# Ledger of designs, part 109: designed miniproteins, single chains, continued (2)

Each design is a single chain, and the fold is of that chain. pLDDT is the mean over its residues in the fold that is shown.

## One batch from the design tools (miniprotein)

Design m7778
Fold by ESMFold2-Fast:
Order: structure tokens, then sequence, then C-alpha cells
Structure m7778 (fold): chain A 112 residues (1-112)
């Protein structure tokens, strides 16, 4: 069902969020140079895929779909920056914020 698909997407986004928080914690303790850019890139790419899948599942709600598309656009700009410059703590913080916003939107949609 669409509900089960949305619940799966939320769970996968929450796993990404948990991993990002761990990476952020490591960088804060050990220094930003210990931030694994390849891992941050892969998590960003996966977040894009999951949110794009969520857009398709919520196509009947154009306002939520438009907000999720805006988050995808932000993630794509962030990914380009990470690929060109390497990952920074600022990039990880922005990625966390975007993923948290996506989770909140999808949870609100499930509650409606």
Amino acid sequence: SRREQLERLILELEIILGLLRILRGVALVAGESELNTEVVEKLTERAIELIEEAVELVRDDPDVAARLRELVDRLRRLLDRIRSQGASLEDVDELIEIVEEAIALLRERLAA
C-alpha cells in the first residue's frame, strides 16, 4: 500500500539521519578532516532517491510534492558542492536539516 511505502521511506530516511549524526559527532571530536566525503556523498545520493520516490507517492498532494521537490533541488546543489570541495561540517548540518524536514513532511502526510 502507499502507506506502507511511505513508512518504509521514512524509516530509510531516519537511518540516513542517524548515520549523518554519527558522522557529525566523529568530525566534532576528531576534526573535520576525519569526515568521510565518499560516505557523505553516498548518503546524499540515497536521500535524493528516497525523496524523489516520496514525490511520486504524494503526487495527489501538489503542495507536499512541491515542497519535497524543493528539498531534492537543495540536496542536488549540496551534492555538487560536496563533490567539488569535499564534505564540511556545514554541509553535513545542511544535509541533516533537509532530511529532518523531509521526514517531518512525510510524517505529517501519514497523520492526515
Scores: mean pLDDT 90

Design m7779
Fold by ESMFold2-Fast:
Structure m7779 (fold): chain A 82 residues (1-82)
Amino acid sequence: SLLEQALAEIEAAIEAIKAGDIEAAKAHIRRLQDLLVQAGVPAAAGAIERELIAALDAGDYESALRGLESVRRVLPALLAEG
């Protein structure tokens, strides 16, 4: 399901950040954005991608992790809107 795929991308992004592999984290965040667009929530997808990538580019990994956890919590509701 799109929910299972999106959750897997969030978990992979979190683990990549913890491992210090920021380019892998960005790739997973962009894949998450693609899945949210497919789910019919392109505005949320774009905002989430922009904010998470900006945090990673700034070296603010704590904010990026909190953002990913927030997306994970609201994900079922986001996908229900698409």
Scores: mean pLDDT 85

Design m7780
Fold by ESMFold2-Fast:
Structure m7780 (fold): chain A 68 residues (1-68)
Amino acid sequence: SAADKAARGAEAAINSPSAAASKAALHGLRYLAQTEDFEAGRAALERALAGLSDPAVRAYGRRLLASL
């Protein structure tokens, strides 16, 4: 799906040294969930959160997931 393709791109950036870049990738996944495929986008966002190493970025992503 389009959400899965974007998730692979976001996963490359999700553990970026830049928290801003990681947060932007999470916003992209949320946008895909809202515009393309809600369940696939939500699952992609959940997978991205599981791979995050930065607890602050993970907390931010959890808030984005909750806002879906």
Scores: mean pLDDT 73

Design m7781
Fold by ESMFold2-Fast:
Structure m7781 (fold): chain A 92 residues (1-92)
Amino acid sequence: ELEKVKELIKEMIESMVRATLDLLETYPEADPEAVFQFYLKLVEQEINKLLAELEKLAAKDPSLQAKVDEVRQFARDSIAAGKAKLAARLAA
């Protein structure tokens, strides 16, 4: 179940990176920073909503807390990787 949550987070971030790049290729006059921040804010809001539900489960079963922390760290690492990928593409 937690592996499926990690898969969903990864898919959301990959989709956001792709959407940002596709928009910038179609509208090169658009501000890359503004487009990136718009999509990032939406994805982070959805990830935080998922993490909040997992924290409610961990509050009822503390044995799940380590797994919830692992998913939260995975989300941070995945967002950082997405940011790095976009920065590399924009610097080229």
Scores: mean pLDDT 81

Design m7782
Fold by ESMFold2-Fast:
Structure m7782 (fold): chain A 90 residues (1-90)
Amino acid sequence: SKKEELVIETKKWAQEARERLLELYEEALKKKNYEAVEKIKELMKKLEEEVTKFEEMYFNNAPLSELEEFAKRLKEKAEEILKEAEELVK
C-alpha cells in the first residue's frame, strides 16, 4: 500500500540521518568536545521521538495525507537537527 511504502521510505531516510548523527557524535568524541557529545545525544533522542510518533500514527491507521504531512515535517526537522550537530562539531 502507499502507506507501507511511505513508512519504508521514511524509515530508510531516518536511518541515514541516524548514521550521520553517529558520525558527528564520534567526531565530537575524538575531539574531546564533551559539550557537543551531550548536545548530539539530545538531538539523537529528539529524532527518535519524531520517528516513534510517525510509527504510532501508522499503527493507529492515520490517513495517508496526515502521514505524508508528518513525514515531510520529520524530514525538515531532522535536516535542522543535522545542521545543528554539524555546527557543534566545527
Scores: mean pLDDT 89

Design m7783
Fold by ESMFold2-Fast:
Structure m7783 (fold): chain A 64 residues (1-64)
Amino acid sequence: MREALEEQGTRLVKQAEKAGASKEEVEEIRRLSQELVDHADTPNSKTAARLTGLMIRIIGDSLD
């Protein structure tokens, strides 16, 4: 589980960078994904939702 969350975090960072995310946005994605890894045994749905929302926002902004 923890390894899968780390892998997913790496993929999200890479996708954000490809979408033209700022360094601040990339660092926020790393922070949120690391938080999910640190709490893998007690997953926080709010943290996962924030990470997802940030990714949707970055992709949306790349279309403008």
Scores: mean pLDDT 72

Design m7784
Fold by ESMFold2-Fast:
Structure m7784 (fold): chain A 102 residues (1-102)
Amino acid sequence: SSMLEKKKEKELKRQGVIYEASAELSLMSSLTSLNIAEKTGKVEVAKEAVETSRTAARSAEETYKAAKEAGDEKGAEEARKKLEEVRKILEKLEKLYKELES
C-alpha cells in the first residue's frame, strides 16, 4: 500500500468516529427527551420532546447521508442503526403526546 492510501485510511477512520459520535448524540438526545416526557407526564413537555426528537432524527439522517457520501460504509451502517432507534423513540413520543393531549 502507498503512503497516500494509508493517509486516506487514517482520515476515513477519524471521520467514521465523528459520524458514529454524531449519530450517538442524536440518539442520546431523543432518549433523554423520552425519559423526561414520561417522568413528568406533562403535555407541553411531551410536545417539546417530540420537536427535539424530530430535530435529532433529521441530524441523524444528515449524518447517515454524509457518511455514505464519504464512502464510510461502517459509519453509514452505524448511523443508519442509530437513526432507526431515534425514529422508534419519536413514534413512542408522538403516541405519548396524543395520550396526554386526550
Scores: mean pLDDT 82

Design m7785
Fold by ESMFold2-Fast:
Structure m7785 (fold): chain A 105 residues (1-105)
Amino acid sequence: SLEKAKELQELIDSLSLEEIVEKLEEALKNKDEASINKYEAILFTKVRDILLEVLGPEELEVVQKALDKFLNSSLEEQIKIARELAEALKNGKEAFKEFVRKLGE
């Protein structure tokens, strides 16, 4: 529903990458397939949103290559990439951009 879509977007906007990873890992531990599917989708949306915000419109090809690498990775690898993205983001915009470019290689 439209209301559920809005609630999901508000949830995504409220959560950090680290918080989403923690929720996804808890869902995996509990073998809660519904929560795994939910937080995997939330994780992808959050990664996409951060990449678009930090790199901007001039680097759309870099964003696309990084997202393609992320989507073609296993769930375990996606969690690892998300943690590495969160750490790179703490080290500043240029460190984050360098990590994203290397991820897309």
Scores: mean pLDDT 85

Design m7786
Fold by ESMFold2-Fast:
Structure m7786 (fold): chain A 75 residues (1-75)
Amino acid sequence: MKVFVKLPNGEVLEFDVSNVAGRIGATLYLIGIAIDKNADYELKLPDGTTFKNPLEAFEAAKENEVLELILKPIK
């Protein structure tokens, strides 16, 4: 199962989340982006639902859906 994640800069990343290993890999990649930007993060589904845990977002996502990575600055 392929999903896309749109970053705040407009780039779109492609992930295969067919299995637990793929979902973990995608999750760690997104956490790395958030750490690099010194920000908290959420994943938003096309229906507007947001998840703080990317694993739950990837389980709820459908094939070829575009999720949005939302970065929130840490104050």
Scores: mean pLDDT 82

Design m7787
Fold by ESMFold2-Fast:
Structure m7787 (fold): chain A 73 residues (1-73)
Amino acid sequence: EKADIVLEVLKKYGIEASKETVERALKRAEELYPDNIEKLALAIVGDVLDELGVRVPLDTRLSIAEEIKKALE
């Protein structure tokens, strides 16, 4: 499932999120960016990090988004 893929990528970077949080972020991102996988991946990362109140360096955020993008393609 897409949410499980996102959760595994987040775990690689030490980010623990609930499946429900990731599923909500995925749904919002798919509604906003149905045809732009790069923006969709960035939106997922931003939404999850905002929900958790976690800050990461920009380079780390971009790396997470790139892994999610590749995994969801």
Scores: mean pLDDT 83

Design m7788
Fold by ESMFold2-Fast:
Structure m7788 (fold): chain A 68 residues (1-68)
Amino acid sequence: LLEEAKRLADKGVELAQKDPSKKKEAMTYLDAARAAAESLMERDKEQGQKALEYVDEAEAKVKALLAA
């Protein structure tokens, strides 16, 4: 579901914000969020696209935090 993908993406961002050294853990949550979004795309294309957009934004935030 869309909510699951958002929840996993939010955890990845939160982890990166709290501790930049936990990059691998943060990326693992983002990978799980992307997998959930891709599964949702196969079942509901509209909700899946929204989930993928949310995950893409979360990945961009994590990359920015880890680069700083």
Scores: mean pLDDT 80

Design m7789
Fold by ESMFold2-Fast:
Structure m7789 (fold): chain A 93 residues (1-93)
Amino acid sequence: MEKVKEIAEKLAEIISKSKTPFGLLIAVAVALTEMRREGIMGPIKTPKPVKPLSKKELAELAKKAETVQELIDVFNRAMATVHAEADPELLAM
């Protein structure tokens, strides 16, 4: 669907421009809101633990997303990155 590609491109741009864990969280929230508005959200499968990716890698993965399931994988990985960036030691730097 053309809508998935549009949301994926917008998500990739916001991820690339994000400078804080809060910015990345806002990007995920905006993308989820757009998916809900478009009726694109499918059932959430119980995921395996995902390794956090860099913002650059997340942006590349988002640009390559062509299906709802691939877009959901990007969101799960983005949340893992937010969790890593929220580490008190990283935030103290």
Scores: mean pLDDT 63

Design m7790
Fold by ESMFold2-Fast:
Structure m7790 (fold): chain A 94 residues (1-94)
Amino acid sequence: SHVDEVLAAAEEAFARVLAAFRAGRATLDQVEMGIAHYLQELADAGVPAARIRAFADAAVAAMREAATSLGVPEEEIERAVAAVRAATDRIIAE
């Protein structure tokens, strides 16, 4: 379905930016901005709110694990997590 295709594309795009972050080729801010962009694309494509939240939750968990493994300070990780959660709530409300 179109919804499944858009979700798969968002998951692939997120996997690429996360891999770049793990390799030192992208910043945590770029991962955060990428997630917000993919969430907006999912909403624009008409993906149901519950599936957008599921994508956001999975992305936050993966971002947190990667940042922790790279020794990013907990304060910076929590800031990025809060930003993604705020973007998710804003995007779903629209």
Scores: mean pLDDT 90

Design m7791
Fold by ESMFold2-Fast:
Structure m7791 (fold): chain A 91 residues (1-91)
Amino acid sequence: MVKEYIVELKEGSIVGKLLGLKPGKYTVKITEDEIEILDEKGNVVAEGVKEGSLLKITSKVSGKVTYMSIEGFLSALELAEHYGTAKVEEI
């Protein structure tokens, strides 16, 4: 299954802090074992591949590596949207 989201990250976003991403609009593509995050210009700014039970997500901007489940990532987006630090739209 492939899902795509437009995510607007605002200052103070937990997702931005975890991935070392600045405020701005991003396209997030999620499959069962991969994640890819593109900036507004279409550059890949983060990518994740499943290693065991977790995704290893690497920021191409900051070099920051974060390990989390797909469910954990989606929960972080949901939490950021709830607190007004992100807007999330499925495309």
Scores: mean pLDDT 81

Design m7792
Fold by ESMFold2-Fast:
Structure m7792 (fold): chain A 65 residues (1-65)
Amino acid sequence: MEHIRELLKELEKRAEKEGPENLPLSYSDFLDVRKEVARYRQQHPDMTVEELERLRAEKLKEKLK
């Protein structure tokens, strides 16, 4: 939990200071991950925000390969 949260915070800090264009992830890939997470939440409305954040982190890692 904490490890994934720290990874997300680090990415957010980099995006804020260096701009999202400097991340090793295209904007379209980032939007795709957001769309997948939103779809999953719609199918599983009982999920917590923390579980959705974990899913988002996993999807982002897949795109960063």
Scores: mean pLDDT 65

Design m7793
Fold by ESMFold2-Fast:
Structure m7793 (fold): chain A 82 residues (1-82)
Amino acid sequence: DFDRVMDRMMTMFNTVSDSTVRGNGMTTVDTMRRLSRYVSPTPDDMSDMRRATTVSDPSMRMSMMNRTVGRMRNRYDRVRRS
């Protein structure tokens, strides 16, 4: 369930002590939710996001999430040009 993974990610980033990492992580989750209204996450995207929830380092977790956001943005750009 995409929404369940996003809720978990938002909670995880909200507990990050570094305000910049916390803010960027929460913005990344919001961006994924917005993009999901136009393009569905692939099974690979869901797998990568689930794997990111097991990463204890917030910066690595954000890097993994940003990679998935990048893929979703690329798909959104293709859809909106179609």
Scores: mean pLDDT 81

Design m7794
Fold by ESMFold2-Fast:
Structure m7794 (fold): chain A 76 residues (1-76)
Amino acid sequence: MVLDDIRKRVIEYLEKVKKLPKDRAKKIADEAINAMKTSFEQAGITMADVDNMKPDEQKKAEERVLRIADDIIRRY
């Protein structure tokens, strides 16, 4: 699933770039993904629509999740 692949890349970013411990990286990634799911649901976008996204739209979704993760880090 597209969001599962984005989640894996967000965890990698948080561990390698932000130098966060794995448990903290997973928690932040899960919170960011849940925020993105809520945003899609409010916009009337289904998870099936997300899984059918073209590569360019998937990249934009990943960039949005990364921004949400950065905002979450600022709260800690």
Scores: mean pLDDT 80

Design m7795
Fold by ESMFold2-Fast:
Parts: sequence; structure tokens; C-alpha cells
Structure m7795 (fold): chain A 86 residues (1-86)
Amino acid sequence: MEAQREALRQNAEETAAALGLDEATRDELLALLLRLLEALEAGDLAGALAAYAEALRLIAAATPDPEVSAAVAAEAERLAAEAAAL
């Protein structure tokens, strides 16, 4: 499990670097990805979808391309609606 958490941390750092995110936004993304992993480990699909939706909202807010930002935000809302329906 620690290995998966370390991989998520590395992926969050790489994603933050690619998007030009500051340290606070990177740390928030990592926290959301860890919540996603914990929800999946617990079999909490609603919690996993909600955490993933929040991570996508954060990525959308950080994305400078308005078309890409809108597409990512739309996917986040779709996942949040699926979580609410469970």
C-alpha cells in the first residue's frame, strides 16, 4: 500500500510540474488522489468518484486552455452526479 501511495505522490508531482501548479495546489491534488485510493481500498465507490471529481475540478481550474478546462470540468460534474446517484 505504501508503494501505491508513493506512486500517487510522484504522479501528482509530475502532473503539477507539467501544469505549472504551485506547491499548495500540488499538495491538494495529492490529498485528493490519496482520498480516491483510500475510498477504492474501502470499496466506497461513491467516495472514490467524489474524490476523483474534486481532483478533476482542481486540474480544470489550473488548466490555461479554456476549452480543455471546460471539458475537464464537465467530466468532473458527470462523476460528481454519478457519485450522488449511488
Scores: mean pLDDT 77

Design m7796
Fold by ESMFold2-Fast:
Structure m7796 (fold): chain A 70 residues (1-70)
Amino acid sequence: SELEEIKERADKIIEEAKKLFSKSMDQNTVDENIEYLKKKIDETIKNMSVEEAKEFIDYLEEQIKEAKEA
């Protein structure tokens, strides 16, 4: 389903972010990783319909909120 595909894309981005930030690193590396993730999110959204992009952002925000509250 479209919702499952959207969740899978979001989960992959979250997993990638966790892997990138799992080690202590200098500020330049942190900044580069943040820009990389922003670009990946932007590219993902550009390939989605408006409805899919909204579901993707809503799910991604919820996952980030849950991670911060854990």
Scores: mean pLDDT 73

Design m7797
Fold by ESMFold2-Fast:
Structure m7797 (fold): chain A 87 residues (1-87)
Amino acid sequence: EEEEDLARARKLYEEGQKKIDEAMKDNPELVKKKIDEIFSDEGMKADYDNLVKAGENLSKEDPERAKLATDAGIALLEKNAIDDIES
């Protein structure tokens, strides 16, 4: 369901941004390194590319929704990198 997917994406975006902000206060270099590692991994890059492609498809019909979905997807990938630092 599109509304359910959008609500989930917003929640992931907010949670991801909060974790990134907190980690950036402690060690911004470590956060940057983990984000760089995401883009060096073929699987993580594919997930990012799929999110960007979904955003492009939505932007043709609804650019505001497309931006929100793309931002949420990026925040999810960044949150996963932060979780790897924490674990």
Scores: mean pLDDT 60

Design m7798
Fold by ESMFold2-Fast:
Structure m7798 (fold): chain A 63 residues (1-63)
Amino acid sequence: MRLSAQGRQFLQVMGGLSEAQINSLNGLSREEAARALAELAGIPFEEALTAVDTLVAMGLASV
């Protein structure tokens, strides 16, 4: 996964993730990024997968 500056800010502000946690998502596939987000944010995998898909649809991320 690759995040734009706006995508990084979104995950930090709305997801409560640190810079280090956001950096750990870099280079992950769609499923790997969703699994990592589920663990880091304490949300179900399906919600994390929807979040990844939403970020991509908004042009804030690529996978």
Scores: mean pLDDT 81

Design m7799
Fold by ESMFold2-Fast:
Structure m7799 (fold): chain A 64 residues (1-64)
Amino acid sequence: GTRLEVAETAALLRGYDLGKKGVFTEEIAQRIAEEELRRYGLDESHLPRLVAAAKQGGEMGKKL
């Protein structure tokens, strides 16, 4: 996939792991998104999409 798709998947999986552990917060979602954005050299315009992915992962993790 594209770098954005890889970063989005990474953000979702990191959110999922932390949600499953019961330690996921909105501040952590922001940090995950910012770290993945930097890791893959993405423009800041993609930050909202990566935050959404981390939050989706966190919600899925909390359910399991």
Scores: mean pLDDT 86

Design m7800
Fold by ESMFold2-Fast:
Structure m7800 (fold): chain A 68 residues (1-68)
Amino acid sequence: MTVREAVRLYLTDKAGVPLTELVSEEELDAAIERAMAELGVDPQADANSLPGETVGRVAAEVARRLGL
């Protein structure tokens, strides 16, 4: 599973609604890319190979950027 996929699943579970009802796909993708870059996360890394809190931290930064 990519970090992007893991972050989207995490945010969807937390929101309880499809994320596309809250933000556009383009805006969501841009926010995920920015959050990964800010936190020094490789976008090609397998999410299962990262420390357990990493997906949560990327998701929190995405939520902060998008006002979620």
Scores: mean pLDDT 77

Design m7801
Fold by ESMFold2-Fast:
Structure m7801 (fold): chain A 61 residues (1-61)
Amino acid sequence: SLLAKQLAQQQALDRQIANLRQQFADAVRNKDWNMADFIGGQLKLLGMSQADIDALYAKAT
């Protein structure tokens, strides 16, 4: 069904966002600012707000 396909796509997106969030936290902890900025940009393209990214930064520091 259309709903089942949408759920599968949403789960794939949620997985991708979770992986990028973890990579962002790791980059911040390593003080890899170039990587953190790059991953932050990817998260914004996937629909995360700047406020959400700032919260991830605060949690990682």
Scores: mean pLDDT 86

Design m7802
Fold by ESMFold2-Fast:
Structure m7802 (fold): chain A 65 residues (1-65)
Amino acid sequence: MNAELLELVKNSEAEKLAELLEKYYKDKLDPRLDLLQVAQDIIDAFRDLIRSPAQLGDILSLLYK
């Protein structure tokens, strides 16, 4: 699990998350995707879940293992 990704999602840092997605995952994602929109969608998906710290860690481990 990448602890940096966890902190970016937790702090709603969409622009920084989009930069990490481009650096590490752009070649694995559909090149038609707006990476900033993808980052925002990830943050929105976890927004309610981050009220429970235990669940946040588990979910991000599943996505980024």
Scores: mean pLDDT 63

Design m7803
Fold by ESMFold2-Fast:
Structure m7803 (fold): chain A 55 residues (1-55)
Amino acid sequence: GPSDLPEELQPAVDEKEREVLTALVNADPEAWRTDPLAILEQARAEVAAFGASLL
C-alpha cells in the first residue's frame, strides 16, 4: 500500500477515510463500542487500497 500519494490526492483519500469509517460505524455500532481500534484499522486498510488504486 503506497504512502507516496501526491499532495493533491490527499484530500480525496482523507474524504474516503471519513466515508468508510462512517459507513463501518453505522453498520455495526457495537463493534465500534467494543473495539474501535479494529474498526479504525479496517477503515485504514480500505483507504490504503483506494489510495493504491489512484497510483
Scores: mean pLDDT 76

Design m7804
Fold by ESMFold2-Fast:
Structure m7804 (fold): chain A 92 residues (1-92)
Amino acid sequence: MAERLEEIAKRYPEILETEDRASAEAAAEFKAVADKLSPKEQAKLMLEKTKAIAERVKETAEKVVESEEDRELLNKALEERLALDEAQVAAL
């Protein structure tokens, strides 16, 4: 499964570039405030940043991914990952 997502990213470098840039921005923003936040607040902030990254990746995929199957696979993988992150934050 992971190898298939890497192959999609390799075919559409704009997706990887979008994820890398958004992830770097999110990491910098998180680092600036994390020391002042409780672990629960840090987890919520990371979830918010992860959702923002996923949305940017989806927007890029809609513009550059011609294969509907590849786009659906990417979107499903992002949704499943977000659901796991949300469950972890909800568990406290």
Scores: mean pLDDT 74

Design m7805
Fold by ESMFold2-Fast:
Structure m7805 (fold): chain A 83 residues (1-83)
Amino acid sequence: MSREQLEDRVRAFVRAYASSFPLSEAELERAAEIIVDVLDANPTASRAELAALITARLREAFPHVPDAEIDRLVTGALALVRL
């Protein structure tokens, strides 16, 4: 999958979750960018490693978002890595 295709898919996924989050459009774009960056930079990483990296980055960017919501984003993002 190209980075552009991955970015489009992650953005679509994050926006679908937006209805459950008090996130602005800019914050949704930031979340998608973080997820894409981690996935693109770590193509050989295990699912556990990717989950840890994405979780850490999202918590750093969105400290006000509950852990349960971050976990939902991470779980969904990992489903996009390889179908």
Scores: mean pLDDT 74

Design m7806
Fold by ESMFold2-Fast:
Structure m7806 (fold): chain A 79 residues (1-79)
Amino acid sequence: MIDKIKEILKEPPSSEKALEIRDLVLKEAAELVKQGKGLQAQLLTDTAMDLYFKLMRDISLFPSEGEYLIELLEKARKE
């Protein structure tokens, strides 16, 4: 999942890619809630929604915004 999001972030912004990133992150957040990691799930959801709304408005992401999302996803998978 993380590798797929990294690949999508390398591509130019589009509404289709914004929706795909959102759906992938929300799916991961749902699994984190099941694991009792609700706070990490909320942080991921908030971050993904911010990026989603920027991409839907054809606003290019700063590299740091994509890197932050990836960092949160990687940290959420560590015990």
Scores: mean pLDDT 74

Design m7807
Fold by ESMFold2-Fast:
Structure m7807 (fold): chain A 74 residues (1-74)
Amino acid sequence: SAQIFNERLQMLAHMSDAELQAFSDRLKLRPGTAVKLKEAVLAALTEPNPSVASVAKLAGVSVETLIYYLSQLP
């Protein structure tokens, strides 16, 4: 749902550097990927209703990859 999507974006936006690093390590992401994802989410949250497609494009990942990453948040 759009509400769950927005809640997941807010969660990622408010992660500390340490939490973001732990997330990156757990998913074995390439260096810089988690930082780029957070930057994309912060940019998307300037819009009233960010779309999955717009966030994925900003982050440089597929929609499926973005949904996977958001599903792995605690």
Scores: mean pLDDT 84

Design m7808
Fold by ESMFold2-Fast:
Structure m7808 (fold): chain A 68 residues (1-68)
Amino acid sequence: SERDRLVDELHRLHDDALRHLTSQGRLDDAFEVAEETGRLLRASDTMSLGQLREALRRFRAWVERVKA
């Protein structure tokens, strides 16, 4: 389903960010990404597909800023 694809994308973004940040010794940033991912995953079950897509776009942009 599209919801499953969006959740899989969220997991991929999380895993990529954590590998990058932990390899750099940026443990506080890695923890923040993990916390935010957990919050979004818990909220995802109550979100419409449109809300989930929007949340994922914001999450991706935020992760890119954190990784920079």
Scores: mean pLDDT 88

Design m7809
Fold by ESMFold2-Fast:
Parts: C-alpha cells; structure tokens; sequence
Structure m7809 (fold): chain A 99 residues (1-99)
C-alpha cells in the first residue's frame, strides 16, 4: 500500500542519514576500517532506497560526493581516504542508475 511504501521510505531515509553521519565521523577520524563498514551499510541502504525512489537515492549520493570533495579541499579528511570513499560512491551511483 501507499502507507506501507511511505513508512519504508521514512525508515530508509533515517537509516541512510545515520550511515552518512557515521561515515563522515569515521573519515574525519581517519578510521578506514570503520569508514568501510559504514560505507558498505550506506551503499546497501541507498540501493534499497533506489528500489522505491531512484531519483532521491541519486540526489543523496551526489550530495555526499560533493560534501566529501569539500571536506578533502578543506583538509578535514585524508585525501587518499576521501578519494577512496568518493570512488566507491560513484560506483554505487552507476549501480543505482542501472536499476
């Protein structure tokens, strides 16, 4: 139903937001292992979101890539770690665009 779809969307958006915040915190801390775990969770949740709202999932990925580029430019994250995360998000975006 429309109500069930909306409830699932709201839950996924909350989970995506948490995974984004956890990823950003791990990247700022230089914790590659934690960053990988949170990025894997984020990509999984974004793919689930894309099955409901692919345009929204794409906008979230684009926004996060832009934020990570800004953080890299400001020296807030190690450049290698930022580039790794951006590359993985760009790959996730390509997979979402095929859905």
Amino acid sequence: SAAEKQAKLDKLLTEVGKAENDLISALRAGDREAAEKYLDTLVKKLKELAQIDPERAKRIVDGLIAELRRMKERGEVDPELADWAIQRLEEAKKEIEKL
Scores: mean pLDDT 90

Design m7810
Fold by ESMFold2-Fast:
Parts: C-alpha cells; structure tokens; sequence
Structure m7810 (fold): chain A 80 residues (1-80)
C-alpha cells in the first residue's frame, strides 16, 4: 500500500467510526490534520509519513474527550 492509499484509508475509517462521536468542527480538524500530511505522503514512504501524521493528529485531538480520542486512535490503527 502506498502512503497516499494508507492516508485515504485512515480518512475513510475516521469518517466511518468518528463522525458519530465528534462534532463537525472536531471532525473537520482531524480531517485537516490528515490532509496536511498528504503532500509528504506523495513523495515519502510510510516510515516518514506515520510519525508526521502522529504529530499532526496529537495537535488536532487537543480538547477531545478520552472516549473521542480512543475512537480516532482505533480508526488510525485499523488502517495499519
């Protein structure tokens, strides 16, 4: 799987699992964090992309409840 295909799978799993537990603003913030990594994913392998996504998601998940954060983390892990 390419890094781009992996990020698209992460995005689909977030939409499938997190859309019912996040509000529209929270969901958009998570999606924006994933989209911000996409240019890096076009030219870099997963070894570079995974840590960058982790950093951007940590910032985007600020202000989420522990339950909301767990749903996001599980959706990302399901894509690995």
Amino acid sequence: MSSVEWLEAVKENILKHASSVLDDEQLQRILDAIDSVMPTAEVNPPLIVIPKLGTNLTIAMRGLTPEQREVVEKAVAESL
Scores: mean pLDDT 82

Design m7811
Fold by ESMFold2-Fast:
Parts: C-alpha cells; structure tokens; sequence
Structure m7811 (fold): chain A 91 residues (1-91)
C-alpha cells in the first residue's frame, strides 16, 4: 500500500475516512459538514503546493469550518474543526 493513503466511504449519511500514515491506521467518522471541512483541509495542502488559492478562499473555508464546529455536538470533533479553521487562516 502507498504510504499516506486516504480513502472515504459514505455510510448511512456519514463519511468514514481512513488515513494510513507510517503504518498507523486512523479511522474518522464524519458528518457531511465535517467531511466538507476535511475536504477544505486537503485543498489547503494542495494550495501550499500550487499558488491557486487566494486568501479570500482560505478565509471562506475557515468560516465554513467554524460553522461546522458550531453545528457539531461532539466536543472532540468541534475542537478538530476549530483547529482546521485556525490552520486555514494561518496560510
């Protein structure tokens, strides 16, 4: 398997995202809103490699992450979404 594999599967209206890094397997269960925020994180990594994303786009993605955090009842998921928003604004 390739190191850094990412896969996502929709199960019952939620997304199961599997990350494999350095032999560790991490499975995240995400709502559609949380999956959107994960997509924003992946786009942020792509933007670091290509100058195709404007600061305005990053600010909008960060705002979306914060909105998703407010909608999330799970405090651990909320913390992750807020951390993502902070990272997007720091770029």
Amino acid sequence: MADGDLSAEEVGGEFLVTLVLDGERVVLRLTPEEARVLLARLLTEAARRTPSVTPETLARLAASARAAAEATPDPAHRAELLALADELEAL
Scores: mean pLDDT 63

Design m7812
Fold by ESMFold2-Fast:
Structure m7812 (fold): chain A 84 residues (1-84)
Amino acid sequence: TPLSPEQRERKQRIAIQTQKIVQELAEKYGLTVVGIDIRIDPETGHVEVTVIASARNEELQKEIQKAIGAIPGVSSATVTVRAE
């Protein structure tokens, strides 16, 4: 089923805010982001994020999950931070 224009714009807005959150929080923890994989369900508001960073950090993972969960339009968030 194709996405509506409203769903597409919501998905893009959430993706942009998610990328900003990940970069800002990683910088706060002194970590470099090597890669980000973001999956958004625009109908349910569920967001799944995998962050590949210079090192694993459990506190960063928790802070990102909480921050993404606070974005308007997000109903739930799952975040994994991996070292590369």
Scores: mean pLDDT 83

